# Ledger of designs, part 107: designed miniproteins, single chains, continued (5)

Each design is a single chain, and the fold is of that chain. pLDDT is the mean over its residues in the fold that is shown.

## One batch from the design tools (miniprotein)

Design m19953
Fold by ESMFold2-Fast:
Structure m19953 (fold): chain A 89 residues (1-89)
Amino acid sequence: DEVKELIEKAEKYIEEAREYAERGAASTSREEFEELAKKASEYAQKAGEYYKKAAELDPSIKEELEKKMKELTGEMQRLAEAAVARIAA
């Protein structure tokens, strides 16, 4: 099932994005934070591309997948804001 395979790949990239975002939030330097945040963003973008392909094959899941990406983006934004506040202090 191609749709299922695309979703599984997207979910793997979401896990990577979350891991890098959390590592970024825990970083002690701006340079480390920026590198990890960039990695998190790259993986989130890959996840979005796979979800878009899945939605093209099955339009009925498009809204659900878009909601999941918005949730990930919001989570990553909150982690980044916390990291910046901590590093700037």
Scores: mean pLDDT 86

Design m19955
Fold by ESMFold2-Fast:
Structure m19955 (fold): chain A 60 residues (1-60)
Amino acid sequence: DEHLEKGKELFKQGKLEEAIEEYEKAIEEDPSNIEAVLNLSKVYKEMGKDEEADKVLESF
């Protein structure tokens, strides 16, 4: 998944908001993509948004 790979690269660069956008696109293209969901949750936790991180996992 191109969006999943872009999200991972942006996350490594510390571009957290851009990583969120790419992971959200990956989930939109494949709602069963658990790796994208887990990485999106991880980005929210890195931003200190624990409630958003938990919500992402709960809604999957």
Scores: mean pLDDT 81

Design m19956
Fold by ESMFold2-Fast:
Structure m19956 (fold): chain A 64 residues (1-64)
Amino acid sequence: RPRELARRLGEVLGLSDEEIDAAIEHAKKVHGETLAAYAKAVFSRSNADDAQIDAAARELERWL
Protein backbone atom coordinates (compact mmCIF):
# COMPACT_ATOMS: atom_id res chain seq x y z
CA ARG A 1 0.00 0.00 0.00
CA PRO A 2 2.72 2.62 0.86
CA ARG A 3 4.51 1.71 -2.40
CA GLU A 4 1.33 2.18 -4.45
CA LEU A 5 0.55 5.51 -2.78
CA ALA A 6 4.13 6.77 -3.13
CA ARG A 7 4.07 5.92 -6.85
CA ARG A 8 0.94 8.06 -7.30
CA LEU A 9 2.66 10.92 -5.43
CA GLY A 10 5.76 10.42 -7.59
CA GLU A 11 3.70 11.00 -10.74
CA VAL A 12 2.47 14.34 -9.34
CA LEU A 13 5.93 15.37 -8.05
CA GLY A 14 7.87 14.13 -11.10
CA LEU A 15 10.01 11.60 -9.24
CA SER A 16 11.24 8.34 -10.79
CA ASP A 17 10.16 4.87 -9.62
CA GLU A 18 13.74 4.37 -8.35
CA GLU A 19 13.57 7.52 -6.18
CA ILE A 20 10.16 6.48 -4.83
CA ASP A 21 11.40 2.94 -4.06
CA ALA A 22 14.45 4.33 -2.22
CA ALA A 23 12.22 6.67 -0.18
CA ILE A 24 9.88 3.80 0.81
CA GLU A 25 12.74 1.47 1.81
CA HIS A 26 14.26 4.20 3.99
CA ALA A 27 10.85 5.07 5.48
CA LYS A 28 10.31 1.43 6.55
CA LYS A 29 13.33 1.84 8.88
CA VAL A 30 12.21 5.10 10.58
CA HIS A 31 9.01 6.62 11.97
CA GLY A 32 7.90 10.03 13.20
CA GLU A 33 9.64 13.39 12.75
CA THR A 34 12.76 11.89 11.13
CA LEU A 35 10.58 10.32 8.45
CA ALA A 36 8.83 13.65 7.79
CA ALA A 37 12.18 15.44 7.44
CA TYR A 38 13.48 12.75 5.07
CA ALA A 39 10.33 12.78 2.93
CA LYS A 40 10.44 16.58 2.65
CA ALA A 41 14.11 16.47 1.58
CA VAL A 42 13.38 13.85 -1.13
CA PHE A 43 10.27 15.62 -2.43
CA SER A 44 11.99 19.05 -2.46
CA ARG A 45 13.90 17.83 -5.54
CA SER A 46 10.58 17.89 -7.45
CA ASN A 47 9.02 20.93 -9.13
CA ALA A 48 6.22 20.90 -6.53
CA ASP A 49 5.56 23.86 -4.22
CA ASP A 50 5.99 23.73 -0.42
CA ALA A 51 2.29 22.97 0.17
CA GLN A 52 2.39 19.95 -2.16
CA ILE A 53 5.63 18.70 -0.55
CA ASP A 54 4.13 19.02 2.96
CA ALA A 55 0.99 17.17 1.83
CA ALA A 56 3.10 14.40 0.27
CA ALA A 57 5.19 14.02 3.44
CA ARG A 58 2.06 13.72 5.62
CA GLU A 59 0.51 11.19 3.26
CA LEU A 60 3.70 9.08 3.29
CA GLU A 61 3.77 9.09 7.12
CA ARG A 62 0.09 8.13 7.27
CA TRP A 63 0.72 4.96 5.19
CA LEU A 64 3.85 3.80 7.04
Scores: mean pLDDT 61

Design m19957
Fold by ESMFold2-Fast:
Structure m19957 (fold): chain A 51 residues (1-51)
Amino acid sequence: MSEEEKEQQIKQLRDAYLNNKDYMKDGKVVKVDLSRVPLTIQMERLLEELT
């Protein structure tokens, strides 16, 4: 995966997570669900930062 694509995905995830902060507390992702496989790593990282 290109760095550009990864950066764009992270941005979208971050925005969605910030908008759905409450949902993230439970470790759930709503609204932003591009691809479970590549998204899983991104989500775990964001969840760790918020936790």
Scores: mean pLDDT 54

Design m19958
Fold by ESMFold2-Fast:
Structure m19958 (fold): chain A 68 residues (1-68)
Amino acid sequence: SAALAATLEAVLAVARELIAQGRLEEARLLLDAARERLADLVAAGELSPEQAAALEARLAEVEALLRA
């Protein structure tokens, strides 16, 4: 679903903003929740392979900022 993909993109944008503000604990919790949600949506077949790949790449990119 495009709407579900857009919701996850919005969550990742919030996580990126939290990282920029130094709120790393809150960002980590939000990213953990986003990863769990992405896995659930993939398992349910709610995302196309292209949407799943794009969201996984964006999530990994934001998670890498926490480890920098």
Scores: mean pLDDT 84

Design m19959
Fold by ESMFold2-Fast:
Structure m19959 (fold): chain A 58 residues (1-58)
Amino acid sequence: STRERIIEAAIELFKEKGGENTSIRDIARAAGVSVGTLYSHFRSKEELGEAAFLKELE
């Protein structure tokens, strides 16, 4: 799903360069979606970070 692609892109970028050095635009580009599409799934970078953390624990 689009949501899963966004989470996976965020996980990869957070592992590669950390959360502080990863922008929403970087994540959207890596997931192959628009920034608007990303924000339709996650209201903030913090919410996306929480989802990425939970996914890594599964």
Scores: mean pLDDT 82

Design m19960
Fold by ESMFold2-Fast:
Structure m19960 (fold): chain A 85 residues (1-85)
Amino acid sequence: SLEEFKKKQEKDFEEALKNSTSVEDFFNRIRLIVANTSVPEGLTEEEFSEYREKTVKKVLEKYVKENPENKVAQEALARFLKNVN
């Protein structure tokens, strides 16, 4: 289902962030996840792109809030926000 797909995507992005050693490593892991993910049935490419951006933002904001000492996560969030505005 779309809901199960969303939960898996959030988990994959959270694992990418937890296992990242740098901002560049994090974005490389996200690119790999994106490259290996097909657009779910019922979504357009545009809707899927928007969903993906919102999900990455949600994961980054949550992780930064829960791990305020993590400078890699803080920098990744800052770069992400700069690129989507």
Scores: mean pLDDT 79

Design m19961
Fold by ESMFold2-Fast:
Parts: C-alpha cells; sequence; structure tokens
Structure m19961 (fold): chain A 73 residues (1-73)
C-alpha cells in the first residue's frame, strides 16, 4: 500500500474527515458553533473526496455530518 493507491487515499481522507467531525462535535459542545460549522464543512469536503476514491461508507458519513451541521446553524 502506498500514497498513490486510491483505496488507501480514500481511507486516509475518510480518517481526516472523521477527525474534523469529532473536532466539530467538541466545539459545538463548548458553544463554539462558528468553529464547529467550519470543522463540519471540512469533514464533508474530505468525505466527498473519499467517496470519489471509492470509500463506500462516505455518503452515510456525509449525511450524518450534514445533519449535525444543521443543528448548529
Amino acid sequence: MDLNDPEFQGEVLASLGRMFAEIGRKLASQGDNESAIESYEKAIELYEEAAKLGYKEAPELIEEVRKELEEVK
């Protein structure tokens, strides 16, 4: 497995998306909704790129984060 493997790249992007989603949840729990929104939007971008690389779980993760984003807008 190397950095040019689409499957590996998709997994890396999904992991980064999950990290930003967790940061967003933490910020939202602290009342920092503006920073939470930015983190959720970044998570969605990363999951969309992961989906393009074949990460099959990305659409479900995107919908979950979009729902959380709407709760802090």
Scores: mean pLDDT 82

Design m19962
Fold by ESMFold2-Fast:
Structure m19962 (fold): chain A 75 residues (1-75)
Amino acid sequence: MEKLIEELKKLKEELKELKEKSKDEEIKDEAEILIEQIEKVIKAIEEGKISEEEAKEVLESVKKKLEELKKKIEE
């Protein structure tokens, strides 16, 4: 589980950088929502409220959303 928390924290940092570099308010708002989602999942992991499998599913979902946001910036 610790490795999943580390990966989630890395995604959070990437989203923060994306938010800082973007001039698009929509992208900034979407990045902020994903950051909040990561924070909630980390808290749920620390409190033992979700399974490792559920945490992995959220990690993969957030990775996919991050790639979608990067594509929007490139377009």
Scores: mean pLDDT 80

Design m19963
Fold by ESMFold2-Fast:
Structure m19963 (fold): chain A 99 residues (1-99)
Amino acid sequence: MSAEERAQRAETEGAATRAAAAVLELGEKTGDQEFVEVMARAAGGALRVGSAEAGELMRRILEYAKEGLEDPEKAKEYMEKATELARELEAAAEAALAA
């Protein structure tokens, strides 16, 4: 693996770690364990598929989680949007594994 490829992987892992932290914090503040479980399955699916589309969906999920943390009054709205993307990602992962 080249030094550039190693740097890109490290940056991706850092982004995934921040996404996980934001999701866990939002879940704890809202008490929504189902949200955390759905996000965990989506993240696992994205890592298995490794597609650019899966990466984009994970980035959008992270943005919604951050918005929910910044605006607690709209947290449930942002969690719902993140959950819709997570379900799309899970379905895409299942389809990729079946092919």
Scores: mean pLDDT 72

Design m19964
Fold by ESMFold2-Fast:
Structure m19964 (fold): chain A 63 residues (1-63)
Amino acid sequence: MLTKEQQIELLKEKIKEAKEKLKEAKELLSKATNVSSEIGYKLRIIGLELDIELYEKKIKELE
């Protein structure tokens, strides 16, 4: 019996993890010295922002 509470808790954990990765990626982007690295970090940032948005919407659906 996986409860709504447990599902919300797991999603909150994923959001927290994604936010930490987002901070790291933004710091790496600010220190990037070549175009390839800049593109890579920018794409990672976009992906993480979309993941956070998706998880937050999922929590609202469950609540």
Scores: mean pLDDT 83

Design m19965
Fold by ESMFold2-Fast:
Structure m19965 (fold): chain A 45 residues (1-45)
Amino acid sequence: SKLKEEGLKIVEEVEKEVSPQVGQDVGNALHQSDPRMPPAKEVKP
């Protein structure tokens, strides 16, 4: 769905611009708000 594509794009941009850990947090928040969104990929600091 378009919502899923938009969410994944936001996570990817946050990972590149801020950090992979923040991207993981954003991805997890999106998954919690909409179960159709995949959970964020695990990132070890």
Scores: mean pLDDT 68

Design m19966
Fold by ESMFold2-Fast:
Structure m19966 (fold): chain A 70 residues (1-70)
Amino acid sequence: SEFDKLVEEIEKKILKESIESNNMPSVEETIKLLAEELLKKGVSEEKVIKYLKEHHGLSEEEAREIINSI
């Protein structure tokens, strides 16, 4: 539940920054930005992978590729 609140806060930050920059990221870019911010906040790679799999329908390989691209 604390993790879900953290995700919501990061999503709101991404949306706010997108509006302020007049540049809306793609779904793929949003997922990457969310993963990057979660890692910066001290969330483990394994927990980020689990979140991306459960909430964004990614495979483990796809989620790991996103993390490796950060």
Scores: mean pLDDT 80

Design m19967
Fold by ESMFold2-Fast:
Structure m19967 (fold): chain A 65 residues (1-65)
Amino acid sequence: MWDELAEEMARLAKEIREKGLSPEEALEALRPLADRILEEILKLVPDLTPEDRKKIFEIREEIRK
């Protein structure tokens, strides 16, 4: 899973660079990947406090908007 995320990050970085995407377009393209990274963090660190989990949830909700 992390290998797949790293590959998608490299692909998006290459596309942003080669296509000359605007900062707004680049941020929009990175949004789903950022959400997936947060999902994987939640799976790998089960000892997160309820407060930390709430903060991650709030960040993910902002990313999904």
Scores: mean pLDDT 71

Design m19968
Fold by ESMFold2-Fast:
Structure m19968 (fold): chain A 90 residues (1-90)
Amino acid sequence: SELEEAIKILEKKLEEAKAAGDKKEAARLLAALAGLYLEQGKYEEAKEYAEEALKLDPESVLALLVLAEALEKLGKLEEAEEYRKKAEEL
């Protein structure tokens, strides 16, 4: 699938960024991977990758929005609203 191929490409790039010690690029790739897992309906993985991205870059609008949507899909509506509001403030 197109999503599966995109995930494999970004996972390889994430390994390269980690090997290079590039935390900013790793955060960007983690947020992008979270979005792709969300598109696959893998909400737990999307949540975990988005949380990891936010540890490296707390101001990642993409990671905040992906985390909010993943939480909403997991039935955590109040927590999802909190992260959506944080994204709007940035």
Scores: mean pLDDT 89

Design m19969
Fold by ESMFold2-Fast:
Structure m19969 (fold): chain A 82 residues (1-82)
Amino acid sequence: GPVLAEARAAVDKAFASLTPEQREWLLQRAVKAANKAAEKGSTYQAMAEAFRALADGLRELGHPEASEAVQKAADYYEKLAK
């Protein structure tokens, strides 16, 4: 849907400006959050927590617009988990 498409476009734009090390750091944050959430059972909840971690990391790296788009994707997956 449009939320996921907007999140993808925002991530692609932000990632073009990031170093390989910053991209790896974001990926590791997302994976760690997904693994922690997966211990509680829902795959959709794991996706939601992964995207929240990615959004937080993007904001820390100075990409608040990408952070907002990715947070909306996290909210989408959280609704699917319920």
Scores: mean pLDDT 84

Design m19970
Fold by ESMFold2-Fast:
Structure m19970 (fold): chain A 64 residues (1-64)
Amino acid sequence: SAIEKAAEELMERLQLPESQREKVIEELERLKQGLVDVGFDEELALRFAKMIVEEDFRAELRAG
């Protein structure tokens, strides 16, 4: 699926272990659905969700 592909790309880019894959997928699905619910189309919603998840993980990694 598009979400699983986005998760794989983020996992590789952020060098996350396999144990984090489920969390990445869940966060992408949650954010994408939230954006769709407020009127974004599915492709644009996934694009924004991917950007948000990537930045959140980068910020978390920098802080800890």
Scores: mean pLDDT 82

Design m19971
Fold by ESMFold2-Fast:
Structure m19971 (fold): chain A 68 residues (1-68)
Amino acid sequence: SEDLEKGIEALRAGDYDTAIEYFKKAIEKDPEKEPEAYRLLSRAYRAQGKVDEAEKYRKKAMEIEKEK
């Protein structure tokens, strides 16, 4: 997905706020088919020190992957 790709570019550049925005857009379009977006969102939140948000999205990614 284009939003996922843009989010990965932002994450690589250290722009965590922009990365979070694009990963959330990817999830909004297809929440059940984007476990990678949830994992990357978790990583971006962890990089910002937002541990509770990181854990929430990590768990969501695992739930989606288990059901596929």
Scores: mean pLDDT 80

Design m19972
Fold by ESMFold2-Fast:
Structure m19972 (fold): chain A 76 residues (1-76)
Amino acid sequence: SKEEILKEMLEVMKRIKELIERADALDPAAGERARAVAREALEKAGQYILKGDWEKALEVLKEALRRIEEIVRAAE
């Protein structure tokens, strides 16, 4: 289960990075908003990782991914 969570976290983080690059290309202001969402989520997820709570860290990153997807859709 931990290996599956870590793999999913890596996939979510890669997707977030891709969407931030896309947001920035569409609208620099959307890129800034997406980066702010990602930064806050990475800080919060990092706190859960330090506590060994990988499941909560993954949920924080998934929520950030959803928010960044909406930012990209609004910029299209």
Scores: mean pLDDT 88

Design m19973
Fold by ESMFold2-Fast:
Structure m19973 (fold): chain A 68 residues (1-68)
Amino acid sequence: MSAGEVLQKLIEAAEAGDVEKALEYAKELMKLTNNDIEVGKLIALLAEKVLGQKELAEAIREEIKKVE
């Protein structure tokens, strides 16, 4: 699955309120970028500021701490 496809699925899951599924796609997207912490931070910012999903953003930040 391409990074673009994973991002689309992340947005769809987040808009559906499925935080667990959205987090799985966020982890997959970070994996595709070799766990780049800057990419993780951008995904968290997207979740909080664009998608309005503060819980998802906090969960993504916890995943970043595990790979930092």
Scores: mean pLDDT 78

Design m19974
Fold by ESMFold2-Fast:
Structure m19974 (fold): chain A 87 residues (1-87)
Amino acid sequence: SIEELIEETLKKIKEIVEEYKEGKISKEEAIERIKKVILETLEKLTPEEQIKFAGELLKFQETLSEEERKLVNEAAGEAVEEINKKR
């Protein structure tokens, strides 16, 4: 289901954010990895489902610290720009 896909995507994003917080990866690597995860999810969704995913992603960002939210927001913005160029 789309709900399961969204939950798995958010879980992957959370894991990348945790690796960044632990100093295991750079900020640039974290942004690129989150961007890739978001892009792969967006490419599997219809435009209507992409709006639903965007809402869930925004809600997820509200659970993060200011620094973590900024990181995810930057990656999401880049992913949306890339998907729009392909369509």
Scores: mean pLDDT 84

Design m19975
Fold by ESMFold2-Fast:
Structure m19975 (fold): chain A 94 residues (1-94)
Amino acid sequence: MSPEEKELLEAKERLVELMKEAGVDEKVINHVTSTIDELISKKTPEGLIEAATILMIAAEELKKHYPEFAEEAEEIFRRVKEVLLRLRKELKEQ
């Protein structure tokens, strides 16, 4: 497992924990997590970039609708953004 893959999986786990605490519908949580898992399972830089993008969107939506979790959602967003920037750099160098 690459460091980027591990970081995205850890961010996904933290986001799921926050979504459950916020009372987000289990079907929504399952859809988001299954999509991210599918993208990561492709083991391509493009798949990881798409997974990171979905994680960032989900974190921003959580922050928007559940302001009590805004700080934690913003931390996930920042961590995932750093992974995304690293992956984009690697893709350009290929």
Scores: mean pLDDT 84

Design m19976
Fold by ESMFold2-Fast:
Structure m19976 (fold): chain A 75 residues (1-75)
Amino acid sequence: SELLERARARLAEAEARLAEARAAGDAAAAREVVQELSDFFVSHAEEMNKLPEEERLELLERGLALAREAAPFVA
């Protein structure tokens, strides 16, 4: 699925950017990463719902891990 490949790429990019923001103590950059990723998933929510359960769980687990890492900057 092209959407799955794009979602994985976006998550990998967000994970890397968040790690950089966290290392720099840059709360604004961390919030921007979370916002951009959220906007991507919200804009593709209907298509994401059509993905197999295993793939949806992968994306959810990665998203939750990223949210936990970002929590100190976005709460």
Scores: mean pLDDT 84

Design m19977
Fold by ESMFold2-Fast:
Structure m19977 (fold): chain A 94 residues (1-94)
Amino acid sequence: MKKELEEAAKIVLEWVETQDESEEARKKLIEARALLLKKELIEEGVLPYSEEEIEEISRKVAQKVLDAILGKLSKEEQDKLRELIENEKYEEVL
């Protein structure tokens, strides 16, 4: 799920970057992108974080992306993103 959430966040960021988004949504996307970059740096061993912490960062990125584009997505697309976040949370509990 972690990899799927990360890929979903990247796809959504690319999609929204090509749309007319609100200023608030744009600011949230910039923040989400920064967190995603931080996760990539951690995976390359540049930052001293555990895999568990990387999963938390990935979840936060997905949540911020969802928040940024909530008003721009159809109900079906919003439900899919919420489901991806919930699935990641279930894996964390395991």
Scores: mean pLDDT 60

Design m19978
Fold by ESMFold2-Fast:
Structure m19978 (fold): chain A 80 residues (1-80)
Amino acid sequence: MEEEIKKLLEEAEKYKKEGDYKKAGEYLKKAANLYSDQGKYKKARELYEEAAEYYRKAGDEIGATLYQMAASISKLEEEK
């Protein structure tokens, strides 16, 4: 799972460098989902916040709003 997250973050970095902000956001979201599944809500929140910013850069305001909400939910889960 940590190796899987590392590969997702490497793909996100690749798409950031290529200017494919929507794909960068998608891979950041996938990594955030895996951290959330592990109960690592602080790391999940940080990656959802980053994903939301890349969706915004891509012009996907709906995606940006959804992952900003996911970050807020992860913050509430941090104290579970």
Scores: mean pLDDT 84

Design m19979
Fold by ESMFold2-Fast:
Structure m19979 (fold): chain A 62 residues (1-62)
Amino acid sequence: MKMLLISGEEEALAKVEELARELGLEVRRTGNTLAVFGSEEKLRKVEEFAKELGLESAIIDA
C-alpha cells in the first residue's frame, strides 16, 4: 500500500480531500497535512491535482 502526504493551505487541502474521497480513497487530515491511502495509480492522480494547486506532496510506502 502507498500513502500520499500533502501539506498546504486549508482551502486547497479541502479540494484535494474531496477528489480523494470521490476516488474511494482513505483520507486522514491533521492540521495542514493530508494523508491519502490507496493504490499508486490513484494516488498519482491525486498528487497531480495537488501539484496543480501548488501544494507540496510526496508518495511513500505505508
Scores: mean pLDDT 82

Design m19980
Fold by ESMFold2-Fast:
Structure m19980 (fold): chain A 86 residues (1-86)
Amino acid sequence: MTVVVNLKNASPEALAQARGLVEAARSEGGEGELRVEGDEVTVVARGAGPGAMIQAVGIGTQTELNGGKATNTTKGDTHTINAEEP
């Protein structure tokens, strides 16, 4: 499965979670890519296993708990999380 996380207004904590997602994907034999442009962070994790999926869902949940918004969409083999911190 491929997991894509798009973070807007990313805090340093959210960026650290995004790095954790990349590491989880790589540790499970997949690939992880991290792109940072100011406060916008994108992660693409390919070959994502349970650990990478848990990390990705955790980012969305934490964004909502912080008062932000997160959406989860699955299409084919790709799960996309769009998260925006307040």
Scores: mean pLDDT 81

Design m19981
Fold by ESMFold2-Fast:
Structure m19981 (fold): chain A 74 residues (1-74)
Amino acid sequence: MTLSLEELKEAVEKLAEYLKKDPSAPEELVRMAEELAELLKKGASMEEVREKMKEYPEQLVMQLALLMTELLDE
């Protein structure tokens, strides 16, 4: 699945806000979304985002990607 940098930024920012308001959301997932949103706000490239994602467990990254897909899917 390929997202543009701008789509990724919007999706991650929206997801971070959604997760902060959801008391059932795992704290690790909330933290990852917030860190990625902040990185993107600083003008990070797609390659920098990919390198940052490698620091997190694969399951958490996949969960974030699925939630972003749901938020972008109309």
Scores: mean pLDDT 74

Design m19982
Fold by ESMFold2-Fast:
Structure m19982 (fold): chain A 60 residues (1-60)
Amino acid sequence: DDKEIAEKIAELTGISVSTAEKVIELLRKNGLTIPSTKIAKETGISEGQALTARLTIIRS
C-alpha cells in the first residue's frame, strides 16, 4: 500500500509522510526512471533522501 511505503520512506529518510506520498505520486506520474535530482528539486528534499525514497518504491 502507498501509505505503508510512504511511512517506510519517512522512517528511513526523516522526511514527512506527506512528502513521501508526493514522491510516490511523482514516480507514478513520470515513471520509475525519473532521476533523484528531479525528485529532490520538485519536492524540496535532498538528493540522498530522493534516492532512498525511489529505491524503496522500486523494491516494494
Scores: mean pLDDT 83

Design m19984
Fold by ESMFold2-Fast:
Structure m19984 (fold): chain A 64 residues (1-64)
Amino acid sequence: SSQLQQQKQQQDEINKVGSDAAQQKWRQLTATRPPRSEEERDAFNTEVTQAAVEAAKKKEEELK
């Protein structure tokens, strides 16, 4: 296997962890109710994106 294949596997793992964190955060934020406005939805999307980025970064550091 090449370095490219190893990088792809690591990136797939990072992407999965980020996606899982995003889904979990969205479920947490919408547990009581869905967003009622575009502004609230944007705020939720920002928190979801931040959770995904933080989880992905942590996983990337674990793989180094």
Scores: mean pLDDT 81

Design m19985
Fold by ESMFold2-Fast:
Structure m19985 (fold): chain A 59 residues (1-59)
Amino acid sequence: MVIARAVAVVPKTGPDDLALRPGDVVEVLEEVDENNVLARSLATGEEGLVPKSYLEQIA
């Protein structure tokens, strides 16, 4: 299981995007492309796309 933390505000710009605040912890479910992952918020259980540049892997 890959766990990552948001290092910046991730805005919800589309219906498939996951909105995050700095410090939010997510499980990385899938690598969608070179720039984006499908992630699940551990706080809310919501799933969506997050740019890799906004995440820092912690586990």
Scores: mean pLDDT 81

Design m19986
Fold by ESMFold2-Fast:
Structure m19986 (fold): chain A 66 residues (1-66)
Amino acid sequence: MAVELSDETWELLLQLSAALERSDFAGARALLAELRELAKTEPPRTKEVLLGIVDRVEAALAAQEA
C-alpha cells in the first residue's frame, strides 16, 4: 500500500500533526479540508490513502471534543 505523496500533501500532513499536538482543532480542521480537496485531484491510489488519513484524523478530533 505504498504511494508517493506530493510535497504539498506531505507538508499538510506535517502541519496537521503539529496542530493536533498543540490541540489546534480549528487549524487541524482547515488542514483536513485542504487534504480532502487535494485528494479530489489525485490519482485513485493516492486518493484512497489521503481519505484514509483524513478519516483517521477526523476520528481523533472527535475524541478530543468528547
Scores: mean pLDDT 75

Design m19987
Fold by ESMFold2-Fast:
Structure m19987 (fold): chain A 62 residues (1-62)
Amino acid sequence: SLSEEVARLIGHILTGIGYMLEGKYDEAIKEFKEALEIARRLGDQNTVEMIEKLLKEAEEKK
């Protein structure tokens, strides 16, 4: 369902941010890529752009 997809999206974003705070950038990248796929399926362009910025940050730090 849409609500299940949104819950998974939020979960991956928050887990990725948690990994960023721990300096675990490869794990953060995996989480953000999962979130990005969900956001793209939902057509949520604002969330896509946010996640792409988080991915860029994680990739620049590793």
Scores: mean pLDDT 90

Design m19988
Fold by ESMFold2-Fast:
Structure m19988 (fold): chain A 78 residues (1-78)
Amino acid sequence: MSEKEEAERLIERAEELIRKAKEEPDPLVALIQLAMAILALSVLIRTNRESEDPEVQELVKRAEELKEEAVKLAEEIQ
């Protein structure tokens, strides 16, 4: 799997987890979903920060935005 394919997969997973967390009535389950999204996005950002591929750099920026969203949602639950 290429770096780009791996990054796209992590973003898709994180977006799904954030969406599920927003619809989740149980705050503990929502927090677990957000924590998993934050972890996946953090791995993507760390692994791809030094990438010279502009497509991968755009994925890193998307991951940074999604991570900020997930952190804010987690703060609102607590």
Scores: mean pLDDT 83

Design m19989
Fold by ESMFold2-Fast:
Structure m19989 (fold): chain A 71 residues (1-71)
Amino acid sequence: LEERKKEAFEREVEASVRLVAVAVELVITKKLTGEEAKKRAEELDAEAERLAREANEAHREFQEALEELKK
């Protein structure tokens, strides 16, 4: 149970770090002009949405593990 909590926490951290990196690149890309920059921004938006879902799922698993420990 403690191991599950640690694994969920690590997954949340990894997803969150990737999300921050994608968000930074998205902000930079939005400052650029041109069709290629717009396509890249759309790709980054989609990836950020996917990573946000992964982080939310890992957070839920972490919370469930915490509740299980409370009994």
Scores: mean pLDDT 78

Design m19990
Fold by ESMFold2-Fast:
Structure m19990 (fold): chain A 80 residues (1-80)
Amino acid sequence: HMEEKEKELEEKIKKIAETVRDYWLALLNGDREKADEYLDKIAEILGISREEAQAFVDRVLDRVVLEGKSIEEAIKELLK
């Protein structure tokens, strides 16, 4: 029971992390349209608004850049 829930959470974190990486890469390339598409995907995965997804991703990237955490670690902390 708990092992299956942990696996589902890990798979969800992985999908979000891949989307955050794609978002970050789109920003580095100046592709705001693609970045917004990835924000919408994150919003859909989390069941939140685009504005909340933007705030979520900003918090993830702050932890990665300022604290040296992996994207996966930052997401895991923010989902708890």
Scores: mean pLDDT 82

